Designed miniproteins, single chains, continued (3). Designs and how they scored, part 12

Each design is a single chain, and the fold is of that chain. pLDDT is the mean over its residues in the fold that is shown.

## One batch from the design tools (miniprotein)

Design m8414
Fold by ESMFold2-Fast:
Structure m8414 (fold): chain A 72 residues (1-72)
Amino acid sequence: NEKKAKELFREGLLLYNEGRYEDAIEKFKQALELNPEFSEAYLGLATVYEQLGDKEKAKEYREKAIEILKKK
């Protein structure tokens, strides 16, 4: 359900803004379970991992988002 994936993504953004990074990651992952091509959710994960200092995971998720956008 596209609507539910977007709702989960918005919840993830709210949690990120509150500094609740692990909870934000979980919401972004749940959004991707409902919509595996949701490039914005991959960018959300990349942003959280960058904030946590995990530059390798941040790069991995950013590359996933670019790959999805390249297909369209």
Scores: mean pLDDT 86

Design m8415
Fold by ESMFold2-Fast:
Parts: structure tokens; C-alpha cells; sequence
Structure m8415 (fold): chain A 83 residues (1-83)
């Protein structure tokens, strides 16, 4: 049962990552309201993973979220600094 919960949380997380990747691959900035929803969902997934005893996995997801947020911001900076 716990493994089923972890698998569902992993699927939910992968879906969010794929959504972010689609925006980045298409050269589109993720809208702020959409990004806020993604952050909230990732934090909820991390919280549930911690409650199931997977602290390192939760930390990894949060660090990856910070990295993806930075990539989204850098895409905008590159656009503004293009000659």
C-alpha cells in the first residue's frame, strides 16, 4: 500500500515535470499563476513523501523544483538580452 502511494506521488510529480519541460522546449515562459500551482503541488507531493519516510526523495524533488524555476527565469533573461 505505501509503495502504491509512492508510485502515485512519483507519477504526479513526473506529470508536473513534463508540463514544465513542454513550456521550456517550446520557448514559452510558464505564467506566474500556473507556476504557483506547480510549486504548491510539488510541495504537497514532497510533504506526503516525508510522511511516508522518504525524506531524501522529498528533498530531491524540492531541489529540482528550484532548478526548474531558475531555468524558467533564465529563458526570460535570455530573451531580453538577445542582440
Amino acid sequence: SKMEEVEELAKRYQKLVDKVAKYLDEGKKIPEEEWEKIEKEVKEIAKKLRELGFEEAAEHLEKRLEFLKKLNEENIKVEYNEP
Scores: mean pLDDT 76

Design m8416
Fold by ESMFold2-Fast:
Structure m8416 (fold): chain A 55 residues (1-55)
Amino acid sequence: MEEEKKIVEKLKEYLLKIFNNDPSVKREEVTELGDKLKPEARKEIGEFRDKLIKE
């Protein structure tokens, strides 16, 4: 996979784990990965996070 797609997938997994109270993922890791994303990918992550919050 391209680096961007890999980061997006990792962020989605990290957010899902955080939402499920998995202690293996730290919020700092999510922030660091998010900072590396391009605006378009960052928007996709934001939409994914919003969906998790509503579920």
Scores: mean pLDDT 72

Design m8417
Fold by ESMFold2-Fast:
Structure m8417 (fold): chain A 67 residues (1-67)
Amino acid sequence: MLKREIDFAVALLSLAVARTASLQAGDEELAAKAQEAADRAVELAKAGRIEEAIRLAREAFREILAA
């Protein structure tokens, strides 16, 4: 139980770090992508779809790192 909540929190924190780093680098497009992914993950979690929320957030973080 707690592991899913921790995994979700870590995934959201990763997106928050990516957003902050993107803003500091002047890349507002990547920052917006990170925020959009975080908002979408939160909505999935609210709908009880926490495993999908974690997967979406992790995938978005990987895409931002690859950009």
Scores: mean pLDDT 84

Design m8418
Fold by ESMFold2-Fast:
Structure m8418 (fold): chain A 62 residues (1-62)
Amino acid sequence: SAADAAARAALQAKVVALMTERQKAGETIDKEAAIAAIEEALAQTDVPPALAADVRAALAAE
């Protein structure tokens, strides 16, 4: 749906922003930093529970 697409776009934008802030702070973005940024984005972004579950399932598969 359009709402799901907007939620995914907002989540992706937040992840990119958090990763960019870490890079500007002089951090190397490794797998652990990327996972932490995604988890922080999920906590800060108002996303449907189903989308949050899908993202967390994908992270667990890594």
Scores: mean pLDDT 78

Design m8419
Fold by ESMFold2-Fast:
Structure m8419 (fold): chain A 70 residues (1-70)
Amino acid sequence: SLRDALFREAEAALRLMQTVLDIKQVERDIKAGKISPEEGKKRIAELQKEHDAAVAELNRASAELDRLIS
């Protein structure tokens, strides 16, 4: 349904936003000396994989929504 598609898109968008915020937090922690640059790079790489997955999920959800409102 349209409502279910909208909820999936919203959930995917929230996941995407969360990964962006998490990456920025890791960058801040590196600058503040809370974690090493090496540890931070590893965490950012993991979060970037999650970000890419969230982008793909958002694109799928948006495509479903477009089909329903066409």
Scores: mean pLDDT 84

Design m8420
Fold by ESMFold2-Fast:
Structure m8420 (fold): chain A 64 residues (1-64)
Amino acid sequence: AAADAAGAARAGAHGESYVPLLKKINEYAKNKDAEGLRKLLREAGASDAQIEAILEVFGVKLKK
């Protein structure tokens, strides 16, 4: 009921669910949709810092 625990604890529980998420991330990266990619990652449980790092890894950065 109370899911306000640390996000790190969820990583071990839902690691297998990354497959569909990664597919969408790759698609947004190819389209250079930084906004869409950021939104998707945040909803998946990534922190803002992690989202920025991922965007740089994929080379997607339209907002400067």
Scores: mean pLDDT 63

Design m8421
Fold by ESMFold2-Fast:
Structure m8421 (fold): chain A 68 residues (1-68)
Amino acid sequence: MAEELAREAERKAASFYTASEIAKIAGDEERAKILREIAEQYEEAARLAREGRVEEAKKLIEEVEKKI
């Protein structure tokens, strides 16, 4: 469960980092910043899950998903 949660969060982080870079290349600095912040939050959630802090990771993912 924790390992699966971490992998899912890492995958989402990578996707949002890629989307942020695409937005930046397109000249949309505001969108790039928002996508980057979302990616960083998913990356943090993955780290928390790998440390065994599964409930904190889940809460962070829920907060990020509310902003999307």
Scores: mean pLDDT 83

Design m8422
Fold by ESMFold2-Fast:
Structure m8422 (fold): chain A 58 residues (1-58)
Amino acid sequence: GELKEKLLKLLEELEKAIRAKDVDKAQEISLEILDLLSKSDDEDLKAEIKERGEKLGL
């Protein structure tokens, strides 16, 4: 769905920010991901995003 696509794009942008060592941008994107997850009732999506985030050091 639209939420999953948005979250995956945000994770991609987060990975880019981490690789660029842009701490401010990485924090901003991380907060947006957490906000979107808090509004979702999709447990499978939350688990998938959490797993991908852990690989990035979240």
Scores: mean pLDDT 79

Design m8423
Fold by ESMFold2-Fast:
Structure m8423 (fold): chain A 77 residues (1-77)
Amino acid sequence: MTLEEKKQKMLDILKKLGLSDEVAEKIVEAVLNLDNPEKKKQEHAVKKLLEALLALTEDEEVKEKLKENAEKILKEL
């Protein structure tokens, strides 16, 4: 899978969860443009971003879907 295909796939998932284009793009860019070759640090960064987004939402169903899809997003790395 190409880098561009991974980016589009992650954007599609995040947008389906109700995130704005700006927020989704920032998450994808942070994941794909990390200079660190260690996957563990990339996974930690993605989880931190998702936790921050969950803290900004009041909808428990949206929070649940974000948590559930966190591992799917990480697998697209």
Scores: mean pLDDT 64

Design m8424
Fold by ESMFold2-Fast:
Structure m8424 (fold): chain A 68 residues (1-68)
Amino acid sequence: MITDEEIDAAVYELQAAMLLVLARKGKATLEDIQKAIEYAEKAVELDPDNPGARALLEEARELQKQFE
């Protein structure tokens, strides 16, 4: 069964993934990457056993380093 927290985690994971698809195509701003980090962190917090959310968080942080 799925909890409300797992549903919310999946929504945040999807939002982070969409922003990172734009970032990989060079169409995201620094604000978009920061949003992707925020959404991925929320997804990991709500469902820490989800490896997809952790992978998105790592990718978002790597992309943010390119803007420093």
Scores: mean pLDDT 79

Design m8425
Fold by ESMFold2-Fast:
Structure m8425 (fold): chain A 92 residues (1-92)
Amino acid sequence: MEEVKKKLEELEEHLRSQGYEAEVELEGNTVTIKIKAPNINEAIGIVLKAIGLELDGYDVSASLKGNEVTVVIKAETEEELIKAIEELKKSL
């Protein structure tokens, strides 16, 4: 799980560098990412990108509450979890 934590730190740094507030939690094989966007249009954009990953076969879901997006990533293996995190980072 050390590699997963490193990838999550890289994702959190990437999001913060783009002006988002981000909080990440790892629990077993589940990653929960809470992203506070500066406005609702950007929050909707994040949700759509997460949906795109779900359509590509990743176990990714997103929910929206005001300007806060909660993205949940699940995987059977650490390698699949890392791939999902990297693809989310690339899309954001």
Scores: mean pLDDT 83

Design m8426
Fold by ESMFold2-Fast:
Structure m8426 (fold): chain A 55 residues (1-55)
Amino acid sequence: SMLEELKEKAAAGLKTLLSEGMSLETAVAIIRASLESVLSPEELEEVIRYAIESL
């Protein structure tokens, strides 16, 4: 599904930003901002939670 694909992309993106030396707070904010126009607030929080739990 689109939501599952976005979860995997967010997890990969978060890992990439952290590997480049970005703080978790800033990296999460960037991922959140990139998805807030595409996902509902509930779906956005699910995707962010998945990305963080995948670390």
Scores: mean pLDDT 87

Design m8427
Fold by ESMFold2-Fast:
Structure m8427 (fold): chain A 58 residues (1-58)
Amino acid sequence: MLAVAVKDYPTTSDDSPVVFPGERFEILREIDDNYWEARSLESGVVRIVPRENLELLP
């Protein structure tokens, strides 16, 4: 499932510190109620991103 970042966010995944607005992700799994593990379509890097900072693409 694809999603797009709507705000810049510091990420906690292995010193990959930021997600930029407009960056697109493939959602890999839900970590908990607040975070998804997602792969950036721009860089291919897997990041943990807050759910409220992503909008699911149709």
Scores: mean pLDDT 71

Design m8428
Fold by ESMFold2-Fast:
Structure m8428 (fold): chain A 75 residues (1-75)
Amino acid sequence: DEATRKRLLELIGEILRIIGDIIELDKEIKELKKELEKNPDDEELKKKLEELEKKKKELEEKLKKLLEERRALPS
């Protein structure tokens, strides 16, 4: 019970941190997309946007795995 509780709290902490990181990246992506609308031929902005979207996808995949681990623990 105590070991399960500790693991649950650790998973919740990790999940919350990743959600925060995803929210921050989503904000930055939205800002860059608005900047690209004004400068559609800016290759540096396109490259930066692609890098941030790739990073967001990696974090979303990690979040999915942590949520699956949490679901495996007793409620």
Scores: mean pLDDT 84

Design m8429
Fold by ESMFold2-Fast:
Structure m8429 (fold): chain A 89 residues (1-89)
Amino acid sequence: MEPEPNKLLTPEQLRELARVFRELADKLERGEITPEQATDELARYFEELAKKHGEDALRQLAEAVRDMGPVDPETLRGIAAALERVAEK
């Protein structure tokens, strides 16, 4: 019974995001997906968050991910680590 009417991502959601970024980084490093496929999967993830939260900033983030083009595993892992640190606060 601790409902917070919070429109921001929860620590659990931030950790789930970090997991998605790490999983994509591992697949990309192993050559199981292309950089374009990794970008597409990230964009879809943010689009799904935008649908749930109805926030235009998340839609803009999804578009920015698509415009980013090819991503490297180290960048994805760096973002995952940053998300995990934010989740600890």
Scores: mean pLDDT 71

Design m8430
Fold by ESMFold2-Fast:
Structure m8430 (fold): chain A 80 residues (1-80)
Amino acid sequence: PRAEEVARILEEAADRALKAGDEFAANSMRTVANYVRETGDAELGARGAEAVYQLAKYEGFSKETVDALEEAARRARELV
């Protein structure tokens, strides 16, 4: 199921952000993943991931976090 796959991608990115010490980015991505699981809305999940990525890039989060979020947003978008 697309929604489950999107949620897994976002959870992977959240784990990577947490390991990099960016708790806010990790929690934001986890929130989007939970939303996707609750609603089945893969498209809004992909848009949410893109929003978290743009925020992380703008706020100057770690390169590891920004790269992980960029990949997650891209992968999620390819599924919708």
Scores: mean pLDDT 85

Design m8431
Fold by ESMFold2-Fast:
Structure m8431 (fold): chain A 67 residues (1-67)
Amino acid sequence: SMEELRATIAGLERQVALLTEQAQRLEDEIPEAERQDPERGRRLRREAERLRRLATELERQRRELLA
């Protein structure tokens, strides 16, 4: 139904926004983390990259639903 489609799109948009915000927060912490503990800096970078990849995949799914 159109209602179910709209709910799915809204859910994907919300998830993309949350993942992007979380990745940005982690990325903002990286310089200080790398200065104090290079291993922690690397872990934060990997986590941010993972969140960015998930957001990209969900955005792709959202665009497919709108096409």
Scores: mean pLDDT 89

Design m8432
Fold by ESMFold2-Fast:
Structure m8432 (fold): chain A 64 residues (1-64)
Amino acid sequence: TRLESRTRQVLAFLRKHAPDVPDSELLSVARTVVEALFPDLPEAERERIAREVAEELRRQRAAE
């Protein structure tokens, strides 16, 4: 779906350009990246994507 694609795009961006962001800052950084890449999305959708990105990145790090 479109939201899944955007979530994956933000994840790929963070893994490439900010791989060492501390877990405590993941949500804040994800919000910044979502706002930069998708400024025209409704605030509620940007927040949802940022949260999904932070959660997924924490999950992936725990599995490594």
Scores: mean pLDDT 78

Design m8434
Fold by ESMFold2-Fast:
Structure m8434 (fold): chain A 70 residues (1-70)
Amino acid sequence: SAERERRIADLELRLNFAEFVKGAQEYVLERLEKNPKASPELIEQEKKGLENTQAYIDELRAELERLRAA
């Protein structure tokens, strides 16, 4: 249906944005982990941010799969 197609398109847009954010967070984390002067607390905060972004991506992917299968 047109409604389902629009919802899928919206979720795909959100997923693309979330994956972009994840890529940026991974880049920052890699730089921090390679910096011997980086705060361990800052590294842990960035890791938590990345985990939260990944959880959101997983939720979006699951919803997309449900909509495509229905």
Scores: mean pLDDT 89

Design m8435
Fold by ESMFold2-Fast:
Structure m8435 (fold): chain A 55 residues (1-55)
Amino acid sequence: SSLERGLEILREEAISAGVPEEEVEELVKKFQEADSAEQRRLLREYMLRVHRGLR
């Protein structure tokens, strides 16, 4: 699905950007337990954080 693909891209981007793997694993766990609205929110929040801190 689009959200699952977004999570895969986010994981790769975060790891490449130097985000700790433990933090990425916590995001993945929250994502899997969340509904679709919260999943979308989590992806947006983390993408903004990664881009703001590194680009």
Scores: mean pLDDT 73

Design m8436
Fold by ESMFold2-Fast:
Structure m8436 (fold): chain A 55 residues (1-55)
Amino acid sequence: SKEEKLDEYIKFIEEALDKGVPLREIAEWLKKNYDDELFKEIMDRLIQLEADKLS
């Protein structure tokens, strides 16, 4: 499903963040490799998950 694919992308991004890759570089990579709509969905979910994780 779309949610399953999104979760896979988020997991990949979280691994990159754990390795010390800045969110800005990840965002640039996503924007270059994915459509603006998908990029926005990934970023919105990632930001929400990080906010929930820290709170």
Scores: mean pLDDT 73

Design m8437
Fold by ESMFold2-Fast:
Structure m8437 (fold): chain A 59 residues (1-59)
Amino acid sequence: MTDEQVEAIRKAFEEGKLDEAKKIALEAGLDPSLVNTLVRLAKEGRATPEQVAEAVRAA
């Protein structure tokens, strides 16, 4: 996954565009269960956009 894709996902989470962030992550080839977990944590306020970006980079 490219740094550009990670930044696009981070920005979408920062802007509250969770459906757009999910679409970008799935198109980048991330596991759907990981993507759903990150979306849930962001909705619950339990993950920052930066923490989501780090999890995406690690995957």
Scores: mean pLDDT 79

Design m8438
Fold by ESMFold2-Fast:
Parts: structure tokens; sequence; C-alpha cells
Structure m8438 (fold): chain A 72 residues (1-72)
């Protein structure tokens, strides 16, 4: 589980950074900042997860929050 948590947190931060850079290219700097903040929060939640279910829940919350942010 520890290795899975570490890899999931790394992927979340990497994908969040890629999305943030694309938003910055579109002139959406405030959205980019929020995406980075959400990814960092999710990474912390993933690293603190005691089960695979908790880890998946943290990832699901991140996806839902980003979707709401972009669709707003």
Amino acid sequence: LEELRRRAAELVLEQGEKLAKELEKQGKEELAKKVRELAERAAREILAAESEEEMLAAMGRLIEEIKKLIES
C-alpha cells in the first residue's frame, strides 16, 4: 500500500501540474493555481490514506472538484 500511495500521489501532482500549465497557456492563471492547490491537497490525502478505498476516494474527490471548477 505504501508504494501504491507514493506512486498515486506522484501521478496526481504530475497530472495536476500538466493541467495547470495548459490552463496558464489559455490565460486562466487563477484556475491553474486552484488546480495545483487541489492536487497538493489530494496528494496529502492519498499519502495519509490507510486503505486503497480511502486513496480512491481522495482521487475521486479531486476529479470531481476539478470538473466543477473547469465547468463553472
Scores: mean pLDDT 81

Design m8439
Fold by ESMFold2-Fast:
Structure m8439 (fold): chain A 73 residues (1-73)
Amino acid sequence: MEELLAEMARLEAEVQAAIDAGDAEAALEAARRAAEVLRELAALLPDPELAALLREAADAAVKMAEALVKAAA
C-alpha cells in the first residue's frame, strides 16, 4: 500500500510535468502508468464502491491524456 501510494504521487507529478512541458506522448505514458497503479490500489481495497471510483478515475485519466495527445498532433 505505502509503495503504491508513493508511486501514485510520483506519477501524478510526472503527468503534470509532461503537460507543463507540452510533451503529450510522455503525459499519455505517465497517465497509463498512473491508471495501472489506481487499478492495483482498487484491487487491494475491501470497499467495492471506493474500488469502483478508483477504476473510473483511472479510465478518465487515460481518456483525458489520449484527448491531449490527439489535440497536440
Scores: mean pLDDT 76

Design m8440
Fold by ESMFold2-Fast:
Structure m8440 (fold): chain A 70 residues (1-70)
Amino acid sequence: MAEELAEKLTAALGDSPEAVEAARRAAELVAEARAALAAGASAEEVEARYGAEAAELEARLEALKAAREA
């Protein structure tokens, strides 16, 4: 699951070390959020716990995508 997401992100962003690392971190964050939900955390709790890191990572992924397409 998470590995598939990392592969899709790497395909979209390119295979630079920065893109690969960002994609891997995004996949790990998704896996951690999913595990928390499976353990009984609410979506709101997951968002409060991981939302800031997810937003920062999403901004980094968007910057990498923009750099590749520029």
Scores: mean pLDDT 73

Design m8441
Fold by ESMFold2-Fast:
Order: C-alpha cells, then structure tokens, then sequence
Structure m8441 (fold): chain A 65 residues (1-65)
C-alpha cells in the first residue's frame, strides 16, 4: 500500500515535469526492495536524461504490480 502510494506520487511529480523527483522515488523504492532492479535502472536513467515522461511511465507500471 505505502509503496504503491509512493510510486504513484513519484509518477505524478514526473508527469508535472520533475524527472529528478521521479528518479529519486525509484532509487528509494529500489533501496527498500519494493521495485525491480530493472525498473529502478530505467526510471533513474530517464531522470538523468531529463525524460520526465519515461520516468513517469516506469513508476506507473511499477505501481500497477
């Protein structure tokens, strides 16, 4: 429940154009073991590239699982 809320909030921040916030949420969720290593890497890479839309997509997908 808490993980899903955090991932959804990170996705909303990225959807608003804050790719860095999306990447930070992905990193935190990865450290907690709450998302896959692949999903974390994809979201963090998108944040580094400034790709807010991609970061949001990865976090939304993780929240649905």
Amino acid sequence: TDAKAALENGAKAAEAGNATAGGAVAHDMSQAGLISEEQAREAIAAAHAGDAKRAAEVLRKAAEE
Scores: mean pLDDT 81

Design m8442
Fold by ESMFold2-Fast:
Structure m8442 (fold): chain A 60 residues (1-60)
Amino acid sequence: SLEELRKRFEEMIKKAKEELKDKPGWIQLTVLAAIRGQLALAEMLLERGVDVPWELLGIP
C-alpha cells in the first residue's frame, strides 16, 4: 500500500540521515534527493497499478 511504501521510505530517510551525518553536505543532499525521487517514482508506478520489485530497488 502507499502507506506502507511511505513508512519504508521514512525509515530509509532516517537511516540515511544518521549514516551520512558526518559526510559533506553535498553528499547528504544528493542521497536524500535520490531517495525522495525514488519514492515519487514508486508512488507513480503503484498509482498506475505496476507491481514494483522493491528488493531490486534496494528497499527493505
Scores: mean pLDDT 76

Design m8443
Fold by ESMFold2-Fast:
Structure m8443 (fold): chain A 82 residues (1-82)
Amino acid sequence: SLLEQADRLEAEGKKAYEAGDYERAVELFERALALYEESLGPNHPKVIDTLRNLGRAYAALGDLEKATALFQRAVAAERQRK
């Protein structure tokens, strides 16, 4: 399923991040994010967690502007789940 594919991509993204392969982590988390948003909607906990992981990966690459935008998206999504 689409959700199983997203779960696998997120798990591989976390492994890439732990290995210091931040560029690969970004690629995998962006793909997981797209599939989670399609399957679960933009405010689901899995989307929020993936936004945070993607933000951390961009921060590790020195892209603080993209990291900040992603963390702001995660906060906004969490607030909408009130």
Scores: mean pLDDT 90

Design m8444
Fold by ESMFold2-Fast:
Structure m8444 (fold): chain A 55 residues (1-55)
Amino acid sequence: LTPEQKAAADEAEKIAIRKLIDENLSPEEARELFVERARELGLTEEQIEYAIKYG
């Protein structure tokens, strides 16, 4: 990932983790929210998979 793409992935992950903790989401729901936010921030499906595997 480029630094810009990494920043977008990190932001999506931060949002998903915060929701998991604050709203008692399941890990499945947190993953879905991460994917949704990452797409909204402009990451491709391949970049999202890299972030999940290595983030």
Scores: mean pLDDT 74

Design m8445
Fold by ESMFold2-Fast:
Structure m8445 (fold): chain A 60 residues (1-60)
Amino acid sequence: AEEHLEAGKKALEEGNYPEAVRHFSRALALDPDNEEARKLFEEALKKLGGGGVAPTVLAA
């Protein structure tokens, strides 16, 4: 669980927002009540441009 949080934080710092979203999504799948993971996931989505209205997640 924490491994995905660490990887996601590094991706955010590197500006790799799609990777950050993927890592935080996995962290939330393992620990859905993880408040920190949820906040970081929201932050990563905002960086991708999902700021105001219902955002669309990126896929491969």
Scores: mean pLDDT 72

Design m8446
Fold by ESMFold2-Fast:
Structure m8446 (fold): chain A 72 residues (1-72)
Amino acid sequence: MEELREEAERLLEELARLAEEAARQSPELGLEAEVLLGMGLIAYGVGLVTKDLEFAVEQLRKLLRELRELVG
């Protein structure tokens, strides 16, 4: 459980970093990146409440993949 929480937090940190980078490239990319980050925060919260951190990690990995495609 603790390991999955730690992984989810690391993925959220990466999402936040990429969102900041997207915002530096353009305001429009920054807005899209912020939406993806928001979805990641919701997935993490749901994972904590439902005690399903595997779901949270899977969702965060998908969102990180999408954000990487947006930023290039």
Scores: mean pLDDT 83

Design m8447
Fold by ESMFold2-Fast:
Structure m8447 (fold): chain A 81 residues (1-81)
Amino acid sequence: GEGEEYLKKAEEYYKEAVKAFKDGDYETAIKYAEKAIEYADKAYRIFLEEGNKEGALRAQIIEGMAALLVGVASLLLRKEK
């Protein structure tokens, strides 16, 4: 379904964000994490409309993890300048 497709995109972008973060590329990590948040929010809204509570929870978890990564990467990026 559409919600599952957006959730898969969110998970893929989050995976790329984690790879960039691990490599010390905080700017790229933030970019991919922001994409993960965007697709997770889209998935969350669709799952809510469908009554898919489990899908909605998965989307919220990815969004929360991606938001945390943006926060940490942003702090580390500020320390380098």
Scores: mean pLDDT 88

Design m8448
Fold by ESMFold2-Fast:
Structure m8448 (fold): chain A 69 residues (1-69)
Amino acid sequence: SEAEEIVERAREKALEAAKAGDLKEAVKIAEEAAEELLKLGEVSEREAAAVYTALVLLAVGEAIDKEIL
């Protein structure tokens, strides 16, 4: 689905940004993905918020693993 493509693309980009030490960019990617999901209309606001939260936690986890927080 288009929603799955948006999430997967955002996940890859957010991880790449986190690996580069750019958590600000990772959060921006998560914000944009949630906005795209809401515009698409396939998911609820709650589901879009859950995707945002999951992507941010994923990026933070990557940063902790690399000791860059």
Scores: mean pLDDT 81

Design m8449
Fold by ESMFold2-Fast:
Structure m8449 (fold): chain A 93 residues (1-93)
Amino acid sequence: SEALRKELEAYEKAAEAIMAALKGDFEKAEKLIEELKKKAEEEKDPRVKKALRESAEAAERALEAVKKGDITTAIGILLRVLGEILDLELELK
């Protein structure tokens, strides 16, 4: 339960970072990505650490795509992250 909740929070923060990037708020996107990376370094649970690391990597790839004008790739990454959020929410029931 606690590990699943932390995994959910990681992907939710990644989605927030990607949405910030799509709005052109690169400072907010970069801040959220750095928060994910810091949490990944501090996390002891290997499952949660993996979710935090993958969340940071997804958000970074989406931010780089937006900076290059590749909005389609950024949206594709966002949709995958949202799918992971939905799967985790279903596991919490």
Scores: mean pLDDT 88

Design m8450
Fold by ESMFold2-Fast:
Structure m8450 (fold): chain A 72 residues (1-72)
Amino acid sequence: MEEVREKLKASPLGQRIIELAKKKGLASLNLDTIAEELGITREQLVAELRKLGVKSFSDLKMLVSLILQEEE
């Protein structure tokens, strides 16, 4: 989990998702809206997230929530 969080924070994709969560609120996001905002397909988004170790949208929400909460 720590390695996945670090990879997500360091990746351009992860940084853009975190920015969207800050701007729109995490509760308003789903995989389809994230993919549309990033200009990629849902399938491409899922594939890139799996490469980072993120297995589900639930995992993504948890990781992004933890990153936002740690605020340093």
Scores: mean pLDDT 78

Design m8451
Fold by ESMFold2-Fast:
Structure m8451 (fold): chain A 64 residues (1-64)
Amino acid sequence: DEHRKLGDAYVAKGKAAEAAGDFETAARYYSLAAVHYQKAGDMERAREAMENSLAARKKAEEQA
């Protein structure tokens, strides 16, 4: 499934952005992962990616 592979790729990019301290970029990548997992029908991974996106966005807000 193309959408699942894209979701996995965006999660990897989100984790790399978090490791670099770029929480705003991490949140965007996790959001994209959630959309692709949802299109793949993988609701559990979509929910996890959305939770990671919200957590990264909160860290970006705390950094500002």
Scores: mean pLDDT 86

Design m8452
Fold by ESMFold2-Fast:
Structure m8452 (fold): chain A 70 residues (1-70)
Amino acid sequence: MEKYTIVARFESPEKAREAAEKVRQVPGVLGAASTEDGRLYVVAEGKEGLDAAIATIREMGGEVVSVIPL
């Protein structure tokens, strides 16, 4: 199944951390990590996992910067 790395940006490191916790609970998400500069890195599997992860990021107030197929 295709894997994707999603890079997102948040207003604060705290919001990125909250988003990482919520995104990890999404079916098809293999992992998520936030940075101290407010970025979020997510690995999602399959198109459904990718779409669900992006929807969750946007719901949490994140801006999707890039999506990289693996």
Scores: mean pLDDT 84

Design m8453
Fold by ESMFold2-Fast:
Structure m8453 (fold): chain A 58 residues (1-58)
Amino acid sequence: MEKLSTLEAAAQALGIPVGSLRGLDDEEIAERLAERLGISLQAARQLLDEAKAGGKKL
């Protein structure tokens, strides 16, 4: 089961619609973030970790 809150937090942090990330695994999300933002996969993973921390608090 996907964590909708995590996906939503990631989408909000990147300014993209959550629908674009729904149904994706963390790995797929990181790849999409890297591609869309023109950043490295490592940087995208860091962004996801930040979003997870924020979503967990919320």
Scores: mean pLDDT 65

